# Designs tried in a protein design run: designed miniproteins, single chains, continued (3). Part 101

Each design is a single chain, and the fold is of that chain. pLDDT is the mean over its residues in the fold that is shown.

## One batch from the design tools (miniprotein)

Design m11500
Fold by ESMFold2-Fast:
Structure m11500 (fold): chain A 55 residues (1-55)
Amino acid sequence: SAADLARAEAVVREYYEKNNGVLPLDDETIAAFAALAGVSPEVAREAALRVREEH
């Protein structure tokens, strides 16, 4: 859902900003974002790709 994607994007964006633009897209990191946002790994991966495209 749009709300799930927005929560995942917020989690990913916070990680991106705190890690000086370093955003790993490995399955382990995506699973961690999914767990933190309460979304599926598929939604977390979509959010990570969107955050990467914004920068």
Scores: mean pLDDT 82

Design m11501
Fold by ESMFold2-Fast:
Structure m11501 (fold): chain A 85 residues (1-85)
Amino acid sequence: MTEKIVELVREALRRAGVSEAVTEETVRRVREVAEELEKQGKSIEEIIYAAARTAVETLAEAGESEETINRVYRTFIELAEEYLK
């Protein structure tokens, strides 16, 4: 599960034009959070929303624009919802 969530976050960041350095830091933090929640037995849905929050927080700390952050969040949730069908 964690690797799929990381893949979807990476694709959302790519579509939004986020730099490689910010992408790798965001993916690193998302992987850490997803692995911890998976270990705790959290639902796939809970892990997805925690990953989205972690990505948004990381992008904001990196100084990304509100437009870029909103695009990443929207794209990631759309990709995750399609995967959960």
Scores: mean pLDDT 87

Design m11502
Fold by ESMFold2-Fast:
Structure m11502 (fold): chain A 93 residues (1-93)
Amino acid sequence: MEANIEAAIRALAEDLLALAEEVEALGLPGAEEIAELLRRAAEAVRARDFESAVRHLEEAARLAEERGLEEVAEAARRAAEEVRQLAEVIASL
């Protein structure tokens, strides 16, 4: 059902925006760069540009890991996997 795909896209984008707000709230050097990448990933997910979304999430995870934000890096990597799975489901329709 198309409605289920739209709901999944919306939920994933909202989760990414929430993570971006959480990262920005840390007030650490470089947190704004990670938050911007997460926001770009959310926009890409909404646009169904899953390739760009994965690239932004992988870059966000890399920067988070470099800055010792392991929980953020893990969340970004999980989101990238969810984007890949969603893209595969849509491609199978």
Scores: mean pLDDT 85

Design m11503
Fold by ESMFold2-Fast:
Structure m11503 (fold): chain A 95 residues (1-95)
Amino acid sequence: GMLTKEQAEDAVKAARGNIEKAREALKRGDIVTASKYTTAAFIHAVAARLGGLEKEAYEVLAEIYRVQSEIDRALGDEETAKRNEEKAKEYEKKA
């Protein structure tokens, strides 16, 4: 179902907050916590897009894929990291 504009705006804020927490976890080397916050941010970004905030959703999706790329590198998955960097650039272009 479609979200209200206020719910979509709250989802953008929640996505950004979770991205910040994921980056803080990465800085501490806490990959599990970083992955949890990145997943939460993704769910909120999708909600923002469904609520009609496509540009803002694409902006936060770009940041989410950058964080996921850093997580993938920390796990030794260079190939997945490269794909997620490309996905981040794709979303930046759409925003």
Scores: mean pLDDT 87

Design m11504
Fold by ESMFold2-Fast:
Structure m11504 (fold): chain A 96 residues (1-96)
Amino acid sequence: KGEAIALNNLAALKEKLGDGAGAVSLYQQALEIYRALGDKKGEAITLNNLAALRKKVGDLDGAISLYQQALEIYRALGDKNGEATTLNNLAVLYKS
């Protein structure tokens, strides 16, 4: 759990520094750890972060797929705040 949180934080820092490829790699590593742990909320948060990064690099289809995966998890958890945030992010993609 701590390792996955650290990987997400490092990914966000790499994104801020312009290292999009490094950020993708670190988010994917965090995602694998959350999945292995069965941490569905951590998985959904990481999927949203990775989707936002895919959008920034112009991979709109990849971003949509990742947001849809996060949305399904938030719905299964009954996490209405996560669901609403993910739907808003998807709506922004469809308006572009």
Scores: mean pLDDT 83

Design m11505
Fold by ESMFold2-Fast:
Structure m11505 (fold): chain A 78 residues (1-78)
Amino acid sequence: SMEEKAKLAEDVALRGALTVVLKGEVALPTWDATMEGLIKASSPEESELLRKAYRKGKDLYDRLKRLVDELAAALAAA
């Protein structure tokens, strides 16, 4: 169903964002290439869901990266 496809797309994107948080920025190009590959290989409808999920994943990564950087700075100042 479309709801199941939307959930899968969001799970894939969020898993990618978490992987970059855990492995560091070196994993960003791999995640970008993986998501672009999935989008290109998908139907137009599935591609739209993946693009939306990918944007959400990027936003989440940026917010988490900022929190990690703030924590690292606080620990270095202590």
Scores: mean pLDDT 80

Design m11506
Fold by ESMFold2-Fast:
Structure m11506 (fold): chain A 70 residues (1-70)
Amino acid sequence: SLLDKILELKKKIEELIQEYDELRQKKIELIENNAPQSEIDEVEKKIKELKEEIERLKEEGSKLVDEYDS
């Protein structure tokens, strides 16, 4: 059902937000430990990609909710 898709999407968004927070913490730890810039850059790239994915899924969820309410 459309509602099931909305609930699955909400769960996926929550999981990605948790992963985003964990990567942000990892970036801080890498900086504090003077890790190679290449490792910091890799984590920063993943953070950016996750943020973009979360925003895309939130937009998709908004459209599904609008369709369900129609």
Scores: mean pLDDT 86

Design m11507
Fold by ESMFold2-Fast:
Structure m11507 (fold): chain A 85 residues (1-85)
Amino acid sequence: MKLDKDEYEVKPGEKITVSGSGAPPGSKVTVKILDENGNVLLEKTGTADENGNFSIEITVPEDFKDGKIEVYAGGLLIAEAKYKV
């Protein structure tokens, strides 16, 4: 299972799309944005399509600096990527 990008370089307040493949078809996919200290700044849930592809749009929080993106399906961590401002 993989995100389309291993590192996201985005400015605070910008809209990004977190996309990937290999999720279980029709599963709930939860994207968490965490800061460098492991605090969850944003959580958004979507649904994987019949082919296991997902695309979840998020707006980067203004208080966001360096951190990571974690992607969960069915409560299991399926992918992660670095996040850099």
Scores: mean pLDDT 73

Design m11508
Fold by ESMFold2-Fast:
Structure m11508 (fold): chain A 81 residues (1-81)
Amino acid sequence: SPLEEAEKVIDELIEELEEMRKKEKNPEIQKQIDKIIAGLKKYKEALLSDTSLSEEQKRRALAFTKLLAKHILKEVKEMME
């Protein structure tokens, strides 16, 4: 389902961010990555617990999650430069 695909996108992003955090030496950047990971876990929980979503809304949520993941990964890479 689109929500299962969105969960996978979020989980894969969290794994990549955790690996990036391990390589980072700046504690302020590590703290920002921790906040992003916490926010993604909260977003995943909210998305998967929403029983009111139509099939179209689920597909839109997947599309949004993919765009959000690309944006977050870009921003974190730029912070680490």
Scores: mean pLDDT 88

Design m11509
Fold by ESMFold2-Fast:
Structure m11509 (fold): chain A 57 residues (1-57)
Amino acid sequence: GSLKEAVIAFLKRERVPVSKVVEVLEALGLKLDDETREKLENAKSLEEVFEILKELP
């Protein structure tokens, strides 16, 4: 599967809180641009996080 799908599955499995998503993604070695980081930090649910991640190239 794609890296995005693997990351989304990981976040769901581990029940990562929305407030910790950016921290977890950076710990996994993902480099986030400022726009993506801001969107993730302002997300209100994991569903919003998944939509943001799916839109990344």
Scores: mean pLDDT 79

Design m11510
Fold by ESMFold2-Fast:
Structure m11510 (fold): chain A 105 residues (1-105)
Amino acid sequence: SDIEKESAARDKAVLLMEPTIAKAVENVNEALKIEDEEERLKKVIETMEELHKQTLEILGSIEDERTYAHAREIGIMTLRSIADRANTPETEKKMEELIKELQEK
């Protein structure tokens, strides 16, 4: 059924994205501990750029349109979460740029 296909595609997307998301969460948690504001911002942006790059690589390996759409959405949601946690104009701008690139795929 279409519901079963959608559920399977979502589960597959989660499994494919899980290591990349876990690493991004680890990296952002470490970056947010940095006391120097400029270095903290730099490390958060580097984490977002790495997450974006890894998401594009994963998307390039996906042949199923449903799985592709779910994996893309997981990447987008994680970028939004990182920007929200960092709460700076610079991370919000970087988030918007990277999400736009993912949405154009």
Scores: mean pLDDT 91

Design m11511
Fold by ESMFold2-Fast:
Structure m11511 (fold): chain A 74 residues (1-74)
Amino acid sequence: ASLASQEDIDALEKAVLQTTLPRALGLDELVRNAEKALPALKEVARKEPLSDETIRRAARLFGIDAEEILEANR
């Protein structure tokens, strides 16, 4: 377990938005991108130990279930 600063959270949000969720997505594409966002967040969380708070914030940003990512860190 590691400390996560607000800067780390902001950097994570920016990186994932640029790679996973383009700014101009419609509603239908948000559902498809949730499937890609979840594996990407699981990979980031496994590579760099993140706090539960950081994981939950990232999950809320993409509308995905934080429990799926938290399970990967158990």
Scores: mean pLDDT 55

Design m11512
Fold by ESMFold2-Fast:
Structure m11512 (fold): chain A 89 residues (1-89)
Amino acid sequence: MQAAVVELHRNPDGTVTAVLRVPKSDIQGASMELWAKENGEWKPLARRSAKPGETLTFTSPGPVQELRAVATTVYKDGKIVETEAPPLR
C-alpha cells in the first residue's frame, strides 16, 4: 500500500486543496509535490513531507487555474513509488 493524494478539489474562492494519506506499514516516509500552471507553464507550488500513518492537507495561498499533484512513497526497503492524481483543471 502506497501514499496517495486521496482528495484534490477547487474551493469557491479559487484556491485548491490537496489531501495526502500515508499508510503506517512498511513506509519510511512520503511526500506530496504540487505544480501549478501559470501563463501556460508548470511551476512548483509546494512540496510537503509526511510521516507514516499521517494525513496531510494543503490549501494553496491563492487561486490556481490548473494543478498537478504527485505523491512519492519511500518504503523501508528503499523502494520508491510515485503516483499522480488526475489533474485539476
Scores: mean pLDDT 84

Design m11513
Fold by ESMFold2-Fast:
Structure m11513 (fold): chain A 95 residues (1-95)
Amino acid sequence: SSMRPPPPSTEELIQDSLESLGTGIKQAERDGRTLTSLEPNEAAKKVSEKLEKEKGIVPTRYVGVQLAGQTLLIPVSPEMTPEQISEAAKEVYKQ
């Protein structure tokens, strides 16, 4: 975060969107919306391996999200918190 409150940069807006993604995904699940599991790309596979190694989380599906003109494949497991899903999304975005 900036030490001054300037207008948000594009990167800050992207990070804010990533921060809220976990809540949005969990809310879609609660609303009974079908979130299609997709085949993971290299970025999703790397983040999936990191989650398993560092957090002990084994993703059960990959959720496609459109952000900043990109399709992000986010590894998701039912036991993940919204915060953990948002952290995984940020890691996918970094790849």
Scores: mean pLDDT 74

Design m11514
Fold by ESMFold2-Fast:
Structure m11514 (fold): chain A 63 residues (1-63)
Amino acid sequence: SLERAREYLEKAREALAAGDADAAARYAMQSGVLAAVSGDEELVKEASELGKEARALDPTARG
């Protein structure tokens, strides 16, 4: 789960860099859920921040 949380976090960063706010928000949410289950508060915070960046790019982005 922790390894998968990191994979989704990187996918969120890639989607955000590509301007895909919807994909970035979805990957950030999935990373955050997996990080929370794993007890990694640092990853939860990073995923939350990426989700906020995605929503700043497009407020209607699904996540």
Scores: mean pLDDT 81

Design m11515
Fold by ESMFold2-Fast:
Parts: sequence; structure tokens; C-alpha cells
Structure m11515 (fold): chain A 83 residues (1-83)
Amino acid sequence: KVEKIEFIDPQTFLIYGSNLLAIKDELRVKVNGNPVAIQKLEVVNDSTIKVQLTQPLQNGDVVTVLRVSSDSVAKLGEAVYKA
């Protein structure tokens, strides 16, 4: 379960929630509806994952976090980046 997305810098954000360790390999990111590559994903603890993107975010970009399994896609959270 994802509770919050918090931006640290233009390429880095934190995902807060519960049971994040179980879904870490299934996490995917979209920016403005377009899939983007994750450069680095770091599990800080069971309730926090740090995500670094390959490209910097621009002011107003909509970041969507998805869970993708073998046969399903679920939207977990969404946040707007403000520079």
C-alpha cells in the first residue's frame, strides 16, 4: 500500500507506505502518462522506497507509481512535481 510520494530533488522521490519490500521488483513509474526508466531503486525500510529516475522532472510533471505483475497493472499513487 502506498500512502505518499515525496520529492527530494528533480530525479529522486520517496514512496511511503506499507509492505513495500514485497512489491519492490514490480514497481514502475510513468511521467505525464509515459513510462520512464528507473535508474536506481533503494529500499530504505519496509515503509519507504527511494526511486531515482534517469531523467530530471520538470515543474508540473505528474508522476504515477504503478505495480506491474505478470497479468495485472495497478495504480498505487500519483503526485505532481513542483520545482
Scores: mean pLDDT 82

Design m11516
Fold by ESMFold2-Fast:
Structure m11516 (fold): chain A 98 residues (1-98)
Amino acid sequence: MEEALESAEKLMKELTKKGDEYIAQAERYEKLGDKEKAAQYYREAAFYYLTLSARANATGSMLLGDEKYREKGLEFQKLGEEYRKLAEEYIKKARELE
């Protein structure tokens, strides 16, 4: 279980980094007045955050099946909700730019 949890956390860290990189690109293009490219990068970032949300919820559900990891499972479910909200915000931003 510990190794599986560490693998999940590592993957989520990599996906978060990708999402953050796309947000940085979106903000750069928005500042340059390239609304089309900014919207594209915000949508790409949102995709990574939706993937993070799904992964966090899946990991959380798995951990909740084990009494020993219940608290950690609840943390992952909360994290999944946070990533879903973040994705919704960036999808909204992309729509406003188009």
Scores: mean pLDDT 85

Design m11517
Fold by ESMFold2-Fast:
Structure m11517 (fold): chain A 97 residues (1-97)
Amino acid sequence: MDPKLAVEMNKAAAEVTREFLEKNPEVKEKALKFDSPVSRLRGGYAMSAAIAAGQSEEAPELAEGVELETNVILVGPPDKVMELQNKINEAIDETFK
């Protein structure tokens, strides 16, 4: 695996998130506060991080060794949060392909 891919994925996810928040002010970005940081590679970080934070349980992590250093949670209407999750997944997939 090219380590440049991990950087590209993180950058793609961050850019997609910023653009989405600009268009959807009802979705808010908050710092994720757990005993340990949360990292995500594929989309779902918005929705799954919000769910995990709400339950105050052990943060879900990828065991693949490739991670997005995202320590934020997104709060908003489920449809909007899921749309952002899907866009992040798509951006990451395009980086892989």
Scores: mean pLDDT 53

Design m11518
Fold by ESMFold2-Fast:
Structure m11518 (fold): chain A 60 residues (1-60)
Amino acid sequence: DEAFEYQKKVLKENLPKDKYYIYTKLLEALAAGDKEKIDIYKEALKNGMKVKELEEKLKK
């Protein structure tokens, strides 16, 4: 998806790497229709969560 790749590139240049990583994972979950992961990633972005904290939430 060309539009998706363009959005990822713009975000990589404008977001801190932790937020870019989480946002990329959110977009992947949206494309896959993974509702559980969408909710986790949305909350992580809303709360400014670090990647390490996100990994703990995804552990189970």
Scores: mean pLDDT 72

Design m11519
Fold by ESMFold2-Fast:
Structure m11519 (fold): chain A 70 residues (1-70)
Amino acid sequence: DIEEKLKFISLQESAIEVAVENKRYDLALKVAKAKSIEEIRELIEQMPEEDRKKALERAEKRYQELLSKV
């Protein structure tokens, strides 16, 4: 399913960006190795609520931008 793949990539990239911005390189690496949306969601729960919200908002924006191009 292409939509699930786009959602996964959008969440993964956004979570890595937020982790790196906060110097959480270990968390960024774990997110990069995650194989499912569920694994990424569990990993971002380790973030402060503000950073988790930021990652999810960026992921949704990225996902919608990708969907608008297909």
Scores: mean pLDDT 85

Design m11520
Fold by ESMFold2-Fast:
Structure m11520 (fold): chain A 73 residues (1-73)
Amino acid sequence: KEELIKKTIEILAELLAKETGEDLEEARKKVEEAFKKSNADGYEIAELLAKEFGISKEKAAKLLSEAIEKAIE
């Protein structure tokens, strides 16, 4: 639960940093803020991340899904 969210944020930040070339620490802050502002709603998280990182909503949603899958392990 809390552990799953933390892992998801860490993995997603790494994926976004690689995708956009942004600093990992800055990417992590942006991902944490998106989760906080969206009250953990996946749809709104993807939308906020797309805006913050300058990527498509489809790309943000795919990276979010990938991070969740990896976090479950």
Scores: mean pLDDT 80

Design m11521
Fold by ESMFold2-Fast:
Structure m11521 (fold): chain A 88 residues (1-88)
Amino acid sequence: MEMSKEELRELLRLGADLFAVLGADALAEEARATADAELSKEELEEAVKRFTAELTALTAEVNADEARREEILRRAAERLGIPVESLY
């Protein structure tokens, strides 16, 4: 499947939101900046590959770390406008 530039940008923006929830604020900011930049399709495809690898690594770290899972739940609640105390 060949993706358009806009579809690649949408993936980068989704990735940025996921990085923010995972507590990777620097990666979230970089992914958003990349999505909003006037890049070639090839540069966007390379960025998607890079950020996908970073997301996979972060997910593995989260799976291994109880404290990090708690922080992620807090950040997700903040982004959704839900108080952490209302999650259970």
Scores: mean pLDDT 76

Design m11522
Fold by ESMFold2-Fast:
Structure m11522 (fold): chain A 71 residues (1-71)
Amino acid sequence: SREEIEKLFDKYSKDGKVSLSELKKILKELGHKLTDETVQKLFKEYDKDGDGVLSKDELIELLEELEKYGR
């Protein structure tokens, strides 16, 4: 799962970061059927630096948590 997440980060990241729009693309490719509101909430929760983008580590944490709950 982590290796697949890293490949998706490399595919969708811009300047080494993932925006909200890029996260939505990653989640769609992984088959997650989340509402826009849920995605925005998750993005905000894992954006610990508050810079409006996710680092690779923040993305890994978010996606590993979703996989743990089958979402």
Scores: mean pLDDT 78

Design m11523
Fold by ESMFold2-Fast:
Structure m11523 (fold): chain A 60 residues (1-60)
Amino acid sequence: SREEIERLGEIVVKNVEYLKSKGGLSGGDVTVIDRLIDGISEVDPEIAEELRKRVDEILS
């Protein structure tokens, strides 16, 4: 459901913030996150686009 996808997005954001606090994401971590967001995009492209923006902002 949309609510489940939104909850997944929040979990992804929290994990990205955590990894950044530990020194940053590895290339493997980035690849996994990118693939997960791409998967979300197949279900809800609007949520995926917002999630990608939030992740990119955290990593900048």
Scores: mean pLDDT 82

Design m11524
Fold by ESMFold2-Fast:
Structure m11524 (fold): chain A 96 residues (1-96)
Amino acid sequence: DPRPIGPDASDEEIRRALEEYVKALRERYKKDGVTVTDGQLRAAAASLVAEQLAGPEIRRLMRELWDQPPSVRDEAIRALIRKVAEERGLLPELEA
């Protein structure tokens, strides 16, 4: 399992985490007999990295929206993850 990163991660740490997740996901999908493209692997890895970078903000958002339906919370979390991905230069990987 790749080492988790925090919101203060450097661009170099983000790049290393992305490559570690790509390798881990590739190995998992090969073991499970799932065929995926390199673009799909990079998109999945970038999503995981962006979620880790957004961790404290996701926890805050979950507390603020505790009384909202799960669909509202899930949509807000997805929007936050996309925003963090854009701010940290991961959006091209998500679109690959």
Scores: mean pLDDT 79

Design m11525
Fold by ESMFold2-Fast:
Structure m11525 (fold): chain A 84 residues (1-84)
Amino acid sequence: DEERRLEEALRELDRFLQENREELVAASDNVREATVAGARRYAEREGLPRELTEPLLERAAAAENAEELAEALLGLVRAVLEHR
């Protein structure tokens, strides 16, 4: 069930963001950069190989708006679920 897997991944990501909210804010004045840094740590903690992580984080870093950033991050979450 793709919907259930996505819901589980979103709950894990939400927990990560809640736990690391202060660290993400402190990382930089650029929310995008802080978010990408947090996503990198999330992927590393979940054991996603660097070769799969880097292209997705590059896409997130190149995001011009919040929607593009969110889409790139969802792609990362899906990659984590597929690698499990």
Scores: mean pLDDT 71

Design m11526
Fold by ESMFold2-Fast:
Structure m11526 (fold): chain A 70 residues (1-70)
Amino acid sequence: MEEEVERLLEELRELIEKIRASTNVKDRSALMNEFGRLAAQLLELVEGDEEKRQEIGELAYEASVIAAAS
């Protein structure tokens, strides 16, 4: 369980890097969709953990800011 949460957090951070590096609007939209899917999955796994949910929310906000800035 803990290993799974760490793996998903790493995947979310990797997706943020890919979103930041993307120059194509369609590619960014696909990456944002994948980010949302993984973030939702991770939130289900950490339901009841307020600190973890807040951390995930901060990552989601970061991804949204990067996407909006493009």
Scores: mean pLDDT 79

Design m11527
Fold by ESMFold2-Fast:
Structure m11527 (fold): chain A 76 residues (1-76)
Amino acid sequence: MDARRREAEEQIERLANEGAEKYPEHAKDFRAAGLAAKEALRNPDVIDSVREAGKTLHPGVKEVTEESLAIAEEAL
């Protein structure tokens, strides 16, 4: 099984959880961003849509979205 994909999923989940703990009011958005980035690991066609959705959210959510998508793109 693909070790790079597993490591990417773990890193994405860690970033989402760290953001959710730092900004509890936006925890739902951080977790949604993490799930969307994990989906991008399986379907790169969603990367642009996920990035666009993050732009209007809290700056921390936008940052985690962009970092998580970069991790997903590197693991593809």
Scores: mean pLDDT 79

Design m11528
Fold by ESMFold2-Fast:
Structure m11528 (fold): chain A 90 residues (1-90)
Amino acid sequence: SSLPTEIYKLKDEKVREVAIAIGELIRELQKPNPDEEEIERLMQFLRDNRHLISKLPESIRNFFIASIEGTEFPEELKPYAEEILELLKS
C-alpha cells in the first residue's frame, strides 16, 4: 500500500525523510526475503534520529503503528517491529 499523502506535505525535510525511512523499513520487513543489511541501515537511521520521530504528526504515527500491528512478522523480525513501535509511541 502507498504511504499517506500527508508525508509528502511535511514542511520539515528531515522529519519527512524519517517518515519515508519508517515506511521503507516496514515495507522491507513485510517482504518474503527481507534484506537484513537494509533493515539494519534503516533501523540505525531511526535510532540516530529518535528526536525527529517525536515530531511526526499523530495521524502519520498512528498509520505506521496500525501497519505494524496489522502485520504478522516471523519470530526473527518481531524484535525490529517491537523497537519501531517503541520509537513511534515515545
Scores: mean pLDDT 85

Design m11529
Fold by ESMFold2-Fast:
Structure m11529 (fold): chain A 86 residues (1-86)
Amino acid sequence: MKKKIDELYKEAQEHLAKAREAVRQGDVDAALEHLLLVQEKLDQLKKLYEEAKKAGDEKTAKYAENKLNELQQEAQEVAALLAEAQ
């Protein structure tokens, strides 16, 4: 499970970086597309969090929760920048 969490986190971070670059370039459509892909990765990560919690794997659940919270905060920051750019 940790490997899947790490893979999703990495993919989400790559899309966040592309969304930030798109905002910087004024490409609103590209920024929105990458933010939607981040949201898909967040949904997948949330499912892994719920699975770990159901299995009683508290360490993996907390690990997933921390990654989820970090990505959610960064996505909100990018979304705020995008809203200002429009």
Scores: mean pLDDT 86

Design m11530
Fold by ESMFold2-Fast:
Structure m11530 (fold): chain A 67 residues (1-67)
Amino acid sequence: SKSVKLLKEAEKYAKKGDKDKAKKLLKQAEQATGDEGSRLVAEGRVDEALRLLREMGKQIDKVKKLI
């Protein structure tokens, strides 16, 4: 998914010490996660949307701690 790809890229730049690029990519990952969750809700897949938001939220918080 787009959110997972953006999050992996954010983590890569955070580990390299490029905090500004990591922060920008994290913001994009948060937006993509919201968009993906909204699509799942629109499709009636509410439980999957909640699971996605919780799991991505945990991973985003882990990357935030690296910056």
Scores: mean pLDDT 86

Design m11531
Fold by ESMFold2-Fast:
Structure m11531 (fold): chain A 79 residues (1-79)
Amino acid sequence: SSAHQDALRTMARIMRDALSDNPQMTSILDQGIADNRPYSGIQQVMDLLDKNNLSVTGPPISSAQRRAIVDAVRSVDRS
């Protein structure tokens, strides 16, 4: 639905703001919005965050960034 798509765009923007110091992740989220596929961008970022948290590739996420992502997911769940 359009309301669900609006919620996903809101989630992507919250995640982008939380990850503003990570140009790779913000680029992926911005690309998802531009392609009108915000969920795809969100999924790609979540996959990268899982890899980074396992200390396999890329920069680790902070506890504050993790909390912001959880809050973004909760925003979608309320829609």
Scores: mean pLDDT 66

Design m11532
Fold by ESMFold2-Fast:
Structure m11532 (fold): chain A 101 residues (1-101)
Amino acid sequence: MPDEAVIVVSVTEEVDPEKVREMVLNLARGAATLGIPVRLHLVAASDETYEALKEAAEEAQRRYGIEVTVHKAPSKEDAERLTAQYQAEADAVNAARRAGR
């Protein structure tokens, strides 16, 4: 049975790239402990945050074998909207997994 977990995180403030990397790797490591396939959606509100998230996502995929998709939003409000959209999808997938398909 293809059980999977979906996790969504938004980064709407400009942060240190090392802090972004630590956050993404901590999420990926936690996800890897679930013992099931995991998809991670990361939403960025700026080009600089998007590039930092992409680099961290590539490292997370190499180290933990999780699928990571990075989305770029043109504004913080759009990032929040995209995050809500992907979170709703994640909640549905996670609920189906917990129901035992």
Scores: mean pLDDT 74

Design m11533
Fold by ESMFold2-Fast:
Structure m11533 (fold): chain A 56 residues (1-56)
Amino acid sequence: SLLDDAQALRAKADALRAYAAANADKLSPLDQQILVGMAALLDGVAALLEKIAEKG
């Protein structure tokens, strides 16, 4: 379902943020910003799917 897909995307976003935090000493500042940006994009797509599910 759209809600299951949204939850999966949010879980992946959380995993990316956790990975960036756990590996902060091994990642360049640019790599960290890319991972955080990717997580934000995944959360944005999840929010869109949640809104579509509310209307369908």
Scores: mean pLDDT 87

Design m11534
Fold by ESMFold2-Fast:
Structure m11534 (fold): chain A 106 residues (1-106)
Amino acid sequence: MSLLEELEEEIERLIKGLKEHESDPRVREFLEKVEEFLKKIETQDEKERTAGLITLLYLMTLAMIRLLGKEEAEKYVEVSDEEAELAERSTIDQILQSLDKLLASL
């Protein structure tokens, strides 16, 4: 399987996990921005898509830990101690701002 296909499959798994928690407005806002990013990234070349999806996967992992907690996030993605610590030090607003910057870079 290609790296791009692996990234797309991991992102789809995280989207499914987040959708189970769409009753939280913060989860809904984050998912709307993820969907906007995925639509924009489809028009980019493979190298730019791969780089963008790596960054998106990282931000989605942090958002899942911050919004759902480490135990719930681990059902969908492998969480490192470093990612858990960074998510605990970050606010959801900071993660959303990082995603907005990623969207603006496209």
Scores: mean pLDDT 82

